Designed miniproteins, single chains, continued (2). Designs and how they scored, part 69

Each design is a single chain, and the fold is of that chain. pLDDT is the mean over its residues in the fold that is shown.

## One batch from the design tools (miniprotein)

Design m6533
Fold by ESMFold2-Fast:
Structure m6533 (fold): chain A 125 residues (1-125)
Amino acid sequence: LAEVYTLAGQIYVNQGKYDEAIKAAELALKIDPNNAWAHLVLGEAYLKKGEYDKAIEYFEKAIELSNGKSARAYLVLGEAYYKKGEYDKAIEWFKKAIDIMQEKNINTPFLERAKKLLEEAEKKK
């Protein structure tokens, strides 16, 4: 049932309902404390609320729980560093996300987003 709350949380993030997303993801973590997706949802909600350090903490935990295999976690970790103005770190994590997606032949909007964000971070450097 944790997956129902993580899905609800992701939908809330997509709708701009960040406080509702946080509540849903926290409920998922009460059921499964090691749910990587719930940590991603929490991080994304805090990122959208401008709480970048808290977002980074959740994204790092999501990466740990996914054994470093979540391209999405690296992408949003890079976005958090980009929003903090830490462009060198943002570039590092965007490249990691792109590498994972290209290795898996994942051609999704996330790959396009990662490439655009990498280009913007390189221009800020």
Scores: mean pLDDT 85

Design m6534
Fold by ESMFold2-Fast:
Structure m6534 (fold): chain A 107 residues (1-107)
Amino acid sequence: SKIEKLMEEIEKLLRELGFSDEEIQTVRDLFEAALKGDKEKMEEYKQKLLDIAARRPDLLPAVRAIIEGAEKLYNAKSEEEKIKIMEDLVKRLRELVGQRRADDAAA
């Protein structure tokens, strides 16, 4: 329940940062692989996200935060640790949304 709500918040923030629904699905798939301990699928989805950042360098800070979050989720030992990691990611993505809004206003 709490993890699902945090994932919905992450998805909203990614849309504000300019991620497409298909790219957000890749983020969902990455986090699911991390939570299931599927290292091979994690590496595949990480590469897909890095390819997105290569085509759209403005998304690189968000992609890096997502990948770091997924690596931490993979290593998390408890649901409480997973919640904390996802809350920290939400905070970081909110900071990036705020920065993008400021940059857009200055352009």
Scores: mean pLDDT 86

Design m6535
Fold by ESMFold2-Fast:
Structure m6535 (fold): chain A 56 residues (1-56)
Amino acid sequence: SVEEEIERLDKIVEESKKRIEEEAKTLSPKRQALLRGVAEGMEQIAEWVKKHLLEK
């Protein structure tokens, strides 16, 4: 179902964000900020995908 696909997508995003945060800890503050931007971008892409699954 669409709800199951959304749940799966949310889990993938959360797991990826956790991995990014762990790797960011080994980097400089400026590079940590860049990786946080990547994690935010992943969330935005996931929201876009969920919107298309629900509406189109």
Scores: mean pLDDT 78

Design m6536
Fold by ESMFold2-Fast:
Structure m6536 (fold): chain A 70 residues (1-70)
Amino acid sequence: SLQELKRRAAILEAVATVLESEIAVLERLAERSSGERREELLRRIEESRRRLEEVKEELKRLEEKIKELE
């Protein structure tokens, strides 16, 4: 239903916001770190950025479906 698509979109928007905040925190930690710890943090940032991109693509698809059904 249209309501289910809108609820899913709202959840994904919240997830995107949390991921963006997490990435910002990890970036600040990486700037203060060196060696193996910095490399580990950079890998975690890369993984979180990939997840954020997937969430944004899913959001875009849901928003397009919502517009078509309205």
Scores: mean pLDDT 87

Design m6537
Fold by ESMFold2-Fast:
Structure m6537 (fold): chain A 93 residues (1-93)
Amino acid sequence: SRKEELIKYFKKVLGEKLLEALPDLTPEQRELIYDIFLEVFEKYLNEDLSKADVEKIVDRVVEALQANKDKLTPELVRKIAEEAMKEVIEEKK
């Protein structure tokens, strides 16, 4: 399905960009970020997201994570994910 394709694409793009932009993250931090972002992304699958929208979301979250890498908590990671999703969705209106 299109939703399954978008989830798979999101996982691929996020995984690749996290490794490239934040290579010093611990495996535990990387897993936490990945899990929270996937959970948040799945909540917005009904918003008719394109692959280009997924790339914009990932770019925004990676930029915010880089800016806050010394302050990462589960709460902050979730906030970053929610804000990136809302910004990209609002730009489509």
Scores: mean pLDDT 82

Design m6538
Fold by ESMFold2-Fast:
Structure m6538 (fold): chain A 70 residues (1-70)
Amino acid sequence: KELEQKYASLYSAASINRAGAYASELIAKRLEERGASKELIEQMREGARLNREAAKELEKKAEELKKKLE
């Protein structure tokens, strides 16, 4: 059952990073609509990009672990 727990943890971490990326993109869009500084908008978009990359790595690890649970 340890492998199942590891899979759940990796998948949860990936989901959190996906949610973070989505939130950062929404914030960036709203900041752009409000005429906020380009620097702040770019910071939020960079945060979204990093969160998406982290989610991909975690999803990859989760899928490799899932194959061992078949």
Scores: mean pLDDT 82

Design m6539
Fold by ESMFold2-Fast:
Structure m6539 (fold): chain A 88 residues (1-88)
Amino acid sequence: HMEELERIAREAAEAVAKVVRDHGLDPQKVIEELLKIPGVKSATALRIPAVGAGERDSVLVEVETEGGRIFIWADAGSDRVEVRIEPL
């Protein structure tokens, strides 16, 4: 169960990074790619605009699975994503 949750988190992080690189911060495209991953029950994505000078727009993603939730944060133009896994 935890091993599957970690696999989904890895694949979700990869998918978010790829969409952000190829399409920018498009929540709809993020959701579409996440729903293709086996084990993803639902996906939500929110675009968060930059507030201050030098900040970048970001996307916050929540993925629901049978074993728990996965949260992903990605900045515009970044190949790096932050991932948090919350098992049930």
Scores: mean pLDDT 80

Design m6540
Fold by ESMFold2-Fast:
Structure m6540 (fold): chain A 66 residues (1-66)
Amino acid sequence: DEELVEELMRRTGLSREQAEEALRRAKEGVDPTDIATRLYLTAGWSPEQASALAATLVEWRERGLL
């Protein structure tokens, strides 16, 4: 999953720790929008970062990568 962590960081501007947490939660079956909203509320993210994260996780789940 290192490739997914690095790709998520490139698409969203997340730190490695944030990207790893988001991927872990997505693999645990948490909804992508809920993951993005939680990080938006707790980490001081921009709406653009939260939107990019949700869109990326949805795409990867649809492609069977999560």
Scores: mean pLDDT 79

Design m6541
Fold by ESMFold2-Fast:
Structure m6541 (fold): chain A 88 residues (1-88)
Amino acid sequence: SLEKRIEELEKRVEELREEVEKLRELAKALNRPLPLGVEEIEKLVDEAKKLLEEAKTVPEEEREKLIEEAEKKLKEAEELLEKLSTGD
């Protein structure tokens, strides 16, 4: 169901936010600047969360499109996080 897809994507939002917070805490503890990709990850996650909230308020036909846009943004954020982890 579309509702279940929204719940799964909201879980991915929370997981990405937790990983970003860990990176911020690590940077602070090491007295180093944040990696350049962290702000872009935060932006993509925030945009995805906004799309998911809008999806809850729109008709079903528009809801699926917003969910797909949110999924794309979360995938981009996850790919950026992986690059930060691998040093690419």
Scores: mean pLDDT 83

Design m6542
Fold by ESMFold2-Fast:
Structure m6542 (fold): chain A 72 residues (1-72)
Amino acid sequence: DKDLALLDIQAEAARRLVAGWSDEEVKEFVRELAEKYGIEMTDEEIENLVATLKRMVEQGRADGAAVRAARA
């Protein structure tokens, strides 16, 4: 069940990254949600998780080619 809680944390963190939350906001969110689920994560583990999810989200966005506009 803790594995399912970790999957939920990952899914919710990825969703916030897609929604444009900052790295710091998502790290705080992951820490709070992990504590709520009774999962202890170090700051390094949280940072690594957010960095990994951010990279995956950016790759997904690149595939969508949904960049607002070209630069001036």
Scores: mean pLDDT 73

Design m6543
Fold by ESMFold2-Fast:
Structure m6543 (fold): chain A 92 residues (1-92)
Amino acid sequence: GMAQVKEIAELLKDVAKEGAKVKVSVDGGTLTVEVSGLNVNKLIALALRMIGFGIDGLDVEVKIEGDTLTIKIGGLSPEQANNLKKEIESAN
C-alpha cells in the first residue's frame, strides 16, 4: 500500500544522501526511479530491500542494468506519483 511506497521514498532519500544519483520520472500513474553512482554490491542490496517490501496491492518492478537500478511503481494516481517524485527529489 501507500505506506510501503513511503518507505521506498525514505530509502531512496537515504541512498541519495550517501552520494548516489537518484532520478525520478512520472508517466501517469507510474513512478520510475533510476539509482546510479553506487557500487554493484550496494545496488544489489538496495534491490533486495525493495523485493523484501513485498507486493501486496502494490505493483513494483526492479531491474539492474549495468550500474543502474530501475524501480517502477505502478497503480498510483498521477497526484500520488507527483507527490512522491517531489519527496524523493527533496534529498538531492
Scores: mean pLDDT 77

Design m6544
Fold by ESMFold2-Fast:
Structure m6544 (fold): chain A 60 residues (1-60)
Amino acid sequence: APPVYRAVGDYKAVRPDELSLKKGELVEVLGRGPGATLRVRSLATGEEGLVPRSALELVT
């Protein structure tokens, strides 16, 4: 299964390809994005987008 990460706090998307997250929201990492970003899918909404790696922590 893809690795599960959790949002360390609220993150508001600042670019159109980014995903906004609420603190504690669980995401699957689908791959690397440009720079220090990861492509993720929210487990709550099913939405996909880029988030900074620093906005996430590994759950397992």
Scores: mean pLDDT 82

Design m6545
Fold by ESMFold2-Fast:
Structure m6545 (fold): chain A 83 residues (1-83)
Amino acid sequence: SIEEAEELIEKAQELIKEARKLAEQSKNKEAEKLILEAEIQLGLALIYLGISKLTGDESLVEKAKELAEEAIRLAEEAIELAK
């Protein structure tokens, strides 16, 4: 659902913000790389969700969810690495 995709995107945004703070404090370049990858996945999720809202294409909602879940995974890995 669109609501579920939006919730996943919000979670990804919060985790990326936390990961960036920890990576900046630790100067961990590997964590910074994972954050960049998470930001790319999040950007794509936002684009796909935006197009789905304009076109009504439910397949793009599912794609946005998958991309947001990948962004969450990458951000969580960055947080663990930056600890």
Scores: mean pLDDT 89

Design m6546
Fold by ESMFold2-Fast:
Parts: C-alpha cells; sequence; structure tokens
Structure m6546 (fold): chain A 89 residues (1-89)
C-alpha cells in the first residue's frame, strides 16, 4: 500500500545518496574539495528526505523491520556526508 511506496522511494533516494557519497570520496582523494562538498551536501539532502519518508512509512507499513533498516541506513549516510563535508572544508 502507501507505506510500501514510501519505503520504495526512500530506498531509491538512499541508493542515489550512496552513489553521490562514493563519488564525493573519490573527488576528495583527488583534492577536488569544492566538488566533493557539493556532492556530499546533495547526498545529505537525499538521505534526510529518505529518513523522513521511512519514518512516515512506519505509520503505514506492516514491514516495520524494513522501515527501521532504512531509517538506520539514512542516519548513517547523513553522518558520513557530514564527516566528508568537515574534511572538505
Amino acid sequence: GEGERLLEEAERLLEEAERLLREAERLLRQGRYDEAARLAREARRLAEEALRLAMEALEKTEDITRAIGLILRAIGLIEDAELLLRRAE
């Protein structure tokens, strides 16, 4: 139902955030700090949106384990993006 759609959207956002964060790490290693920071900010934004959707899904889904898993994954990506941003500054 609606909860499952929110979980699917959250998963897509997290996959994109992970891709951007991997690219940001690569750019950071190359000394491309401004570009790494831009991608890390976008990854953080996507992970924050995914967190919001996964939390909303908890009220609408029977798959509580999946929702909690996505919440934890989103929190981890937000933390990783913030750490990368500190390294790029």
Scores: mean pLDDT 89

Design m6547
Fold by ESMFold2-Fast:
Structure m6547 (fold): chain A 102 residues (1-102)
Amino acid sequence: SAELEAKRAAAEARIAAAAPGSPEQGQALFDLGQYLLQLGRYEEALEYFQQALRIYEATLGPTHPNVAAALSGRALALKALGRDEEARRLYARALEAYAAAE
């Protein structure tokens, strides 16, 4: 539990230290989402991956690998929640974004 609080606090500090809307803030939000997946907090992970996705699309463009990663994170959380069809659609979008990247 103490390790859990420390990791969460560190991720939150990274989010706070990054410039609002920057790729660095997007990365910190993405990392927090991945951490929440490991904890089984799937609905919260979806929210942070969605925030990261918005920043990545705005700053890096829709075909960047970071966009594909955020879509994959959302798909994994949806699959863990039993929302298989939504997860499948997001995995397809992630693969398309990855394939379109240089």
Scores: mean pLDDT 84

Design m6548
Fold by ESMFold2-Fast:
Structure m6548 (fold): chain A 81 residues (1-81)
Amino acid sequence: SPGEELVAREVEEIRALVEEAKRSEDPERARELLEEARRRLERLRRLLEETGGLKLPEVRRELEELEREIEEAEEELRERE
């Protein structure tokens, strides 16, 4: 479905930002990438709330995993700075 494809694409793009941040040796660049990942996750969450996508357990689980990945990367960055 168009909604599933949109969610899958956005999830993959957010994960790509987190992985780029984790591989970055520049703390400022890593921070900017994680801030963008956080903004995109918030936009995705709002879209899913408005469209009823959050009623799907698989979608909620994917969102929870993304949030955890971002939080872990943010904590790693704070400890490395």
Scores: mean pLDDT 82

Design m6549
Fold by ESMFold2-Fast:
Structure m6549 (fold): chain A 104 residues (1-104)
Amino acid sequence: EVQLVQSPGSLTVPAGGTATLSRAVSGFPDDAEYVVQWVRQAPGSGKLEYVGAARVKPGQTATFTLSGLRAEDTAVYYEAVYAPGQDPSQPLAWGQGTTLTVLE
């Protein structure tokens, strides 16, 4: 079974700062490429917002960095991992989320 663990669980960063979110993926072949997608949910929003996606090659760092942070970047950020070409409605695993708070 593929599993994705996001870290840290929460992060507080000043406005204009940088946040780095890390992931650990298990149960996926170490020599295989995967796709990660990021979505976020802002406080009080009923919607998940698409943030981005990237292909991760074997040996590449399993991180996502947000820079130039603004108060509107405050959200819970979720990652999903996919095999290349896989249906985006059917991820291999979802992360538990990272709560990002941007202070003014």
Scores: mean pLDDT 82

Design m6550
Fold by ESMFold2-Fast:
Structure m6550 (fold): chain A 74 residues (1-74)
Amino acid sequence: MPKITKEEAIAGLERGIAMAEKLGEATGKTELAKEAIEKLKEIKKEVEKEEDEEKLLKLVEEAEKIMRELVAEV
């Protein structure tokens, strides 16, 4: 089964947040970007608290869904 480390999850979330900020600025859809960034920051807090690899994977999948939805709307 695919696994993810907490360090990888945090790095991925930080990259996602940076990408969302750039997308909002580039497209002018700052409201959509801000919503995605807020959700990603909440997931990052959960990741920092979480020690279970399966739960970490679910949190990363949730973050990936948020980014896909942002890219589709932008």
Scores: mean pLDDT 79

Design m6551
Fold by ESMFold2-Fast:
Structure m6551 (fold): chain A 65 residues (1-65)
Amino acid sequence: NAALEAYRKAVEAGLPTEEIFRLAAENDPSLTPEQKEARLEERLGMVRFTVAGLDEAAADFEKSL
């Protein structure tokens, strides 16, 4: 639940990471559930610190696309 809690915290903070996580789920439908969880945990780790981490997360998602 740590990943889910971090995500909810980001959404409550009003961070645009909400769209980043949504796109991750939609843009990689062929990903395994384990890979999807690993990516979410990494991005959630970044957002836990500051909004500055959001820019880096967005760049990483663009790179994986």
Scores: mean pLDDT 58

Design m6552
Fold by ESMFold2-Fast:
Structure m6552 (fold): chain A 74 residues (1-74)
Amino acid sequence: MSDEEKMTEISKLVQEFSDEYHRLQPQTEEEIEELKEKFIKKAEEKFKDDPEVKELTIESLEQAANHYIQRLRE
């Protein structure tokens, strides 16, 4: 997988997470964390052969989830 393809795959998975967040409109931090965990597991399986892409994807998912949790607290 090329570096360009890796970035595209990371962006796709993070975008899918954001799309699911907006579709489900979770009501609690626990629901957001559960959604995050599901996507982290998907990232672990999808990028099992590429630790760098896996790590970057997980970090991106954690950042997005944290942003949504902060917005929910307001």
Scores: mean pLDDT 81

Design m6553
Fold by ESMFold2-Fast:
Structure m6553 (fold): chain A 62 residues (1-62)
Amino acid sequence: TEQRVLDALAAAGTARTVSELAEQLGVSPGTVSRALDQLIAQGLVERVQEGKTTLYALAFRQ
């Protein structure tokens, strides 16, 4: 599901929460979190903490 998470973030053009991605993809938050962890390990996605909210965004933008 890593590719679907990347596609969703690219389509959004902005940072998203795990819950937002889970709703968009029709999967559990746990599935999205696992995919995001893999994408962060690959350097494709970054985690951004804004107050009490954790957001995820593409690590590269042009």
Scores: mean pLDDT 77

Design m6554
Fold by ESMFold2-Fast:
Structure m6554 (fold): chain A 67 residues (1-67)
Amino acid sequence: SAEEKLKEGERAFAEGNYSEAAKLYREAIKLDPNYAEAWEALGRLAEALGDLELAKKYFEKAREIRE
């Protein structure tokens, strides 16, 4: 499920495996494109990698879904 992929991605993120976290978050979004939590997770990952512009885009997408 999308929720399971998000959970696996959060674990990878906590372990510092950012490439695996990105892959799992994107798989969560493929399963449910309106899963705001997965878009927020991609935003946090982008922030951790120093890509603030990409983070803003992902957070904006999550906000649009929640509206």
Scores: mean pLDDT 87

Design m6555
Fold by ESMFold2-Fast:
Formats: sequence, C-alpha cells, structure tokens
Structure m6555 (fold): chain A 61 residues (1-61)
Amino acid sequence: MPLKDRLTLVDGVGEVLAEKLLAYFGSEENMRAATPEEIAANVEGVGPVKAKKIYDFLHAE
C-alpha cells in the first residue's frame, strides 16, 4: 500500500497532512528517521500528539 494511503490510517491524519508529510520528508526512510519533535516542528497542522502517533505508526511491527 502506498505510504500516503497508509499515513491516512493514523488517527487525525487526513490526505492533506499525509501529502504535507511526504512533501517535506520526500521518502518513508527520511520520515522514519525523524523524531516526533522534528515531525511536529516541520509540518504545519501536526502538533506533538499527532507527531507521536505518526512516529509510533511508522515504527509499528
């Protein structure tokens, strides 16, 4: 499944936020390497709680 579509499975992340995340980081590897604090600081519309949810989703096994 494309990363954008997977990101929309995160609570509070819609298509627009998923596109902003991909536009900023460019790849899943770059996004996975970011901390929750880096995600919140660099993506408008993503606060600390959403950043932590995105981080946890990317690191789920």
Scores: mean pLDDT 79

Design m6556
Fold by ESMFold2-Fast:
Structure m6556 (fold): chain A 65 residues (1-65)
Amino acid sequence: MDVSRETAAKLLLVALGVDPRVEIREEGGAIVLTLRGVSPAAAEEYRQLLEYAGEALGKEVEVRE
């Protein structure tokens, strides 16, 4: 892809209509997301969507609290 992993991840999260209070960073070739102020149920739903997005980007996605 022709975009940075960080930029692509942020854009996808905004496009999916999720709260932008998600901390995104690259770590060890993976996209690491720290979720703050979301319920456990919302975090699980988020993780499922981001797992799909990670596959589309060709990157591993890890969700942290």
Scores: mean pLDDT 62

Design m6558
Fold by ESMFold2-Fast:
Structure m6558 (fold): chain A 65 residues (1-65)
Amino acid sequence: AYDDFLQGQHLYQQGRYEEAVALFDRAIAQDPRLATAYYNRALALEKLGRHEEAAEYFRKAEELS
């Protein structure tokens, strides 16, 4: 669960943004209250140019914080 989050961060740092999003999705599925996973998913979506989806996940991260 949290391992998926850590792997997602590692992929994000490598510039592998689509793969990072997939791992953050797995982290969220295992822990729907993990605000930091929503936030980092949003950051990866911004890098992919998926700005509307990113805005939704930034909002969700703030609601969970």
Scores: mean pLDDT 85

Design m6559
Fold by ESMFold2-Fast:
Structure m6559 (fold): chain A 105 residues (1-105)
Amino acid sequence: MSKEEIKERLRRAIDALRGVAAYLRHLAERTGNPELQAAADEIEKLIDEAEKRLESGDYKGAVQILRKAADLALEVLDSHPEVPEELRATVRRIKAEIDEIEKEL
């Protein structure tokens, strides 16, 4: 896999996880659930750290942090059955993509 292809795939994973965090934040605001709010904040923090690693050329570090963000998202979704299954499927796809990128590093 080329360096540019890795960057593009990681940027897509970052954008997708930002969408997940935004959804969790929106749901937290509607339900008043502080656990969903805390999870959204932590995922956004991890995404910002991963983006910083990506910009510095630390692709392996970026992958590890994004995997942590995806794992946290899945843990939160599994604890909150009110969240649509489509969001779980999205996070599972993002995690699979991150795992594939890691194999090419």
Scores: mean pLDDT 84

Design m6560
Fold by ESMFold2-Fast:
Structure m6560 (fold): chain A 56 residues (1-56)
Amino acid sequence: ALSPEELALFDIDGDGKYDETARRMVERFQRDAGLPVDGVADAATLAAARERIVLP
């Protein structure tokens, strides 16, 4: 499951809801990042998202 902070990394509505749109965004990101496409924001998916989406 995604926390509200993690949802922000995928530019998903910040209501903390993990709906069909959120799952599709995660799956698309996983395909683009070359990760296994399962729609679950695991540690590898979040690490890739922080590297590519969050530019500190």
Scores: mean pLDDT 62

Design m6561
Fold by ESMFold2-Fast:
Structure m6561 (fold): chain A 99 residues (1-99)
Amino acid sequence: SNEEIKNDIIKLLQLVGDRAVAALEAAGVDATPLRERFNKAIEIVKNKEKITPEEARAILAGAFVILSAITALELGDMTPEQALAEILRAVDEIIEKLK
């Protein structure tokens, strides 16, 4: 059902957001702007009547980009500043798609 999809999307955004914020804070970066953007994305989803398949796919794609950036940060392939920028961009794209 759409309500189940919506709840799963909220749980995914919460999990990915908490993981991203924790990883960046552990790397010594102020992740407050990122936490604010994840909170905005979650509130948009909560207030939607329906999540479309296109919106769900956009959120899943964004979550994959975020998890990839966290992995690159943890492996030393990306600086904390680069990881923050990439993750902020991915969340902003999710917000844009949720219009």
Scores: mean pLDDT 89

Design m6562
Fold by ESMFold2-Fast:
Structure m6562 (fold): chain A 61 residues (1-61)
Amino acid sequence: MEEVLKEVDAMAIGMKYGAEATPENIDEALKKAEEEVKDLGESARQAAIAAFRGMYAAIHG
């Protein structure tokens, strides 16, 4: 259950960076999101990446 809470926090971080990302800085923004969640574990890192990509796609297509 603690892992699920870490994934939810990681998703929020991923969504924040994904919403703020532009086509020019997408790789840098993704790297910042991954760095911010690095201490939450691999499952949380994957959740952040997925949330980042989903939010970016929702805003930019």
Scores: mean pLDDT 79

Design m6563
Fold by ESMFold2-Fast:
Structure m6563 (fold): chain A 62 residues (1-62)
Amino acid sequence: DLAAQIAAQRAALSADPNNAEAYYNLGKALAAAGQPDAARGAYQRALALDPDFEEAKAALAE
């Protein structure tokens, strides 16, 4: 369930706000849930924490 995945990543980020992988996973779940603007924001946060995050760069470039 995408809602459960989104909630899990938000909980992970509440515990560790510097987790770039959790932002990337949140972005994927948000995109799958039909929230592209929110997904883009999550990918940008992942890149802000890790500028070399190749998968987040690819997701933003499309």
Scores: mean pLDDT 82

Design m6564
Fold by ESMFold2-Fast:
Structure m6564 (fold): chain A 74 residues (1-74)
Amino acid sequence: SMMEKLLEEAEKLIEEAEELLRQGRLEEAERKVYEALGLIQRALELARREGDKELIEKAEELRRRAMELLNRIA
């Protein structure tokens, strides 16, 4: 589904941000995390409209991972 693809793209961006963080590229890492959060927010909006509880839970978990990464960058 489109929502699954949005979450897959967001996860890839988080992985890229983790690699950028290891390289000391903090600004680029932060940018990737915010981009991922945007995709997650869109997926959450769509999942809530559909009442897809599983997708909501997946998106919330991925959002938590993104927020944890922001804390590591800051």
Scores: mean pLDDT 87

Design m6565
Fold by ESMFold2-Fast:
Structure m6565 (fold): chain A 87 residues (1-87)
Amino acid sequence: SMEEEIEKLLAEAEEAEKAGDYAKAGELYYRAGKLAEELGKLEEAAELYERAIEMYRKAIEANPEKAFELAAKELAAAVNLVVTKKL
């Protein structure tokens, strides 16, 4: 069921990304990454955290007024990426 939740989050993230809603896409990739990490799929989790970081950066470019809140979300994804990769 957690694997089904990851697949659902990924489908929603891809739709949000295609729609240009990078903030939503970043949040969905981040949530999918956390579930992958809970399942012990560390390589998949790292890729999803990297994708979330990319989406949040695009969101900041699209809406600089929200840069502070989006940068905080980007930092959270970056911290989880580092922890997952044991850097």
Scores: mean pLDDT 88

Design m6566
Fold by ESMFold2-Fast:
Parts: C-alpha cells; structure tokens; sequence
Structure m6566 (fold): chain A 63 residues (1-63)
C-alpha cells in the first residue's frame, strides 16, 4: 500500500512502548492518522512501526 511520506522536523524520543524514536531528517511512511495528536508511522530506516506525535514533524525553531 502507498502511504504518505514525511520527514521528522526534530529528534523525538519514545516515551512508551507504543511509540518509536525518530531522528531529525528521518523518513517515515504515515500509515494511519490515529487522532488529532498522534500518527501511526513506519520508519524507512529501521522498519519499526509505532505512534509519533504530529509535533515531531514540526520544524525546530531558529536558534
């Protein structure tokens, strides 16, 4: 199935077993929008599937 591709805007560290960690610039496939706060993604680098907050795709501020 063809999902939407997205790139992490900042580093994110998993806070529970349902989440996955991402590094800034890591490519993911968005599998499902779970709610207004979280998306289910597959990391193209690690192959792991898990929840990531939508804020992980926001660009880091200048500075």
Amino acid sequence: AKGLLAKAGKDFEAKNEEEISLKKGELVEILEVVDDEYVLVKSLKTGKVGLVPKSAFEAAGPG
Scores: mean pLDDT 76

Design m6567
Fold by ESMFold2-Fast:
Structure m6567 (fold): chain A 99 residues (1-99)
Amino acid sequence: AAAAREAERRRRLEELRAAAIEAAKRLLREGAAPGTTLEGFVERAPAAEESGAASGTRLVDDPDRAEALAYLLRDGERVLERTTLDAEERVLSREEVAG
């Protein structure tokens, strides 16, 4: 059912968000500079059609976010979310990307 697919998609997004936020908090605690962007992806158990699907978090410079840590949550080449945290690990903004 469409509702079941939507629930599964939301659960996967929540899992990706949680992992990316924990990675960002770790980097902030380890002294990541304000204004640094993380490119986010999370590893998943391989499925038949998704055997190559993976996402993780990488630290990248972000000149537009001088006093915040920003990250992009990706599934392959598709951007799922952009999230920004301050130095106190508070979420300043979260944007889901349609498509």
Scores: mean pLDDT 52

Design m6568
Fold by ESMFold2-Fast:
Structure m6568 (fold): chain A 68 residues (1-68)
Amino acid sequence: VQDLIDQGNQLLSQGRYEEAAKKYEEAARVAPTPEQKAQALRNLGLALKKLGRDAEAGKYYREAAELE
């Protein structure tokens, strides 16, 4: 999970937002704890917002908040 988040963060820093979103989505899918899933979903939301996909970003921010 953390390795996938780290890969996503590197892609995000390179402006590769679509690829970063895919890494964060995979991290959320395989996350073993609610906290790790929430982290991945927040990062996914950020990447989606960078892509202008605001509705999807909002959905994942909401899902992350519900895991807290």
Scores: mean pLDDT 81

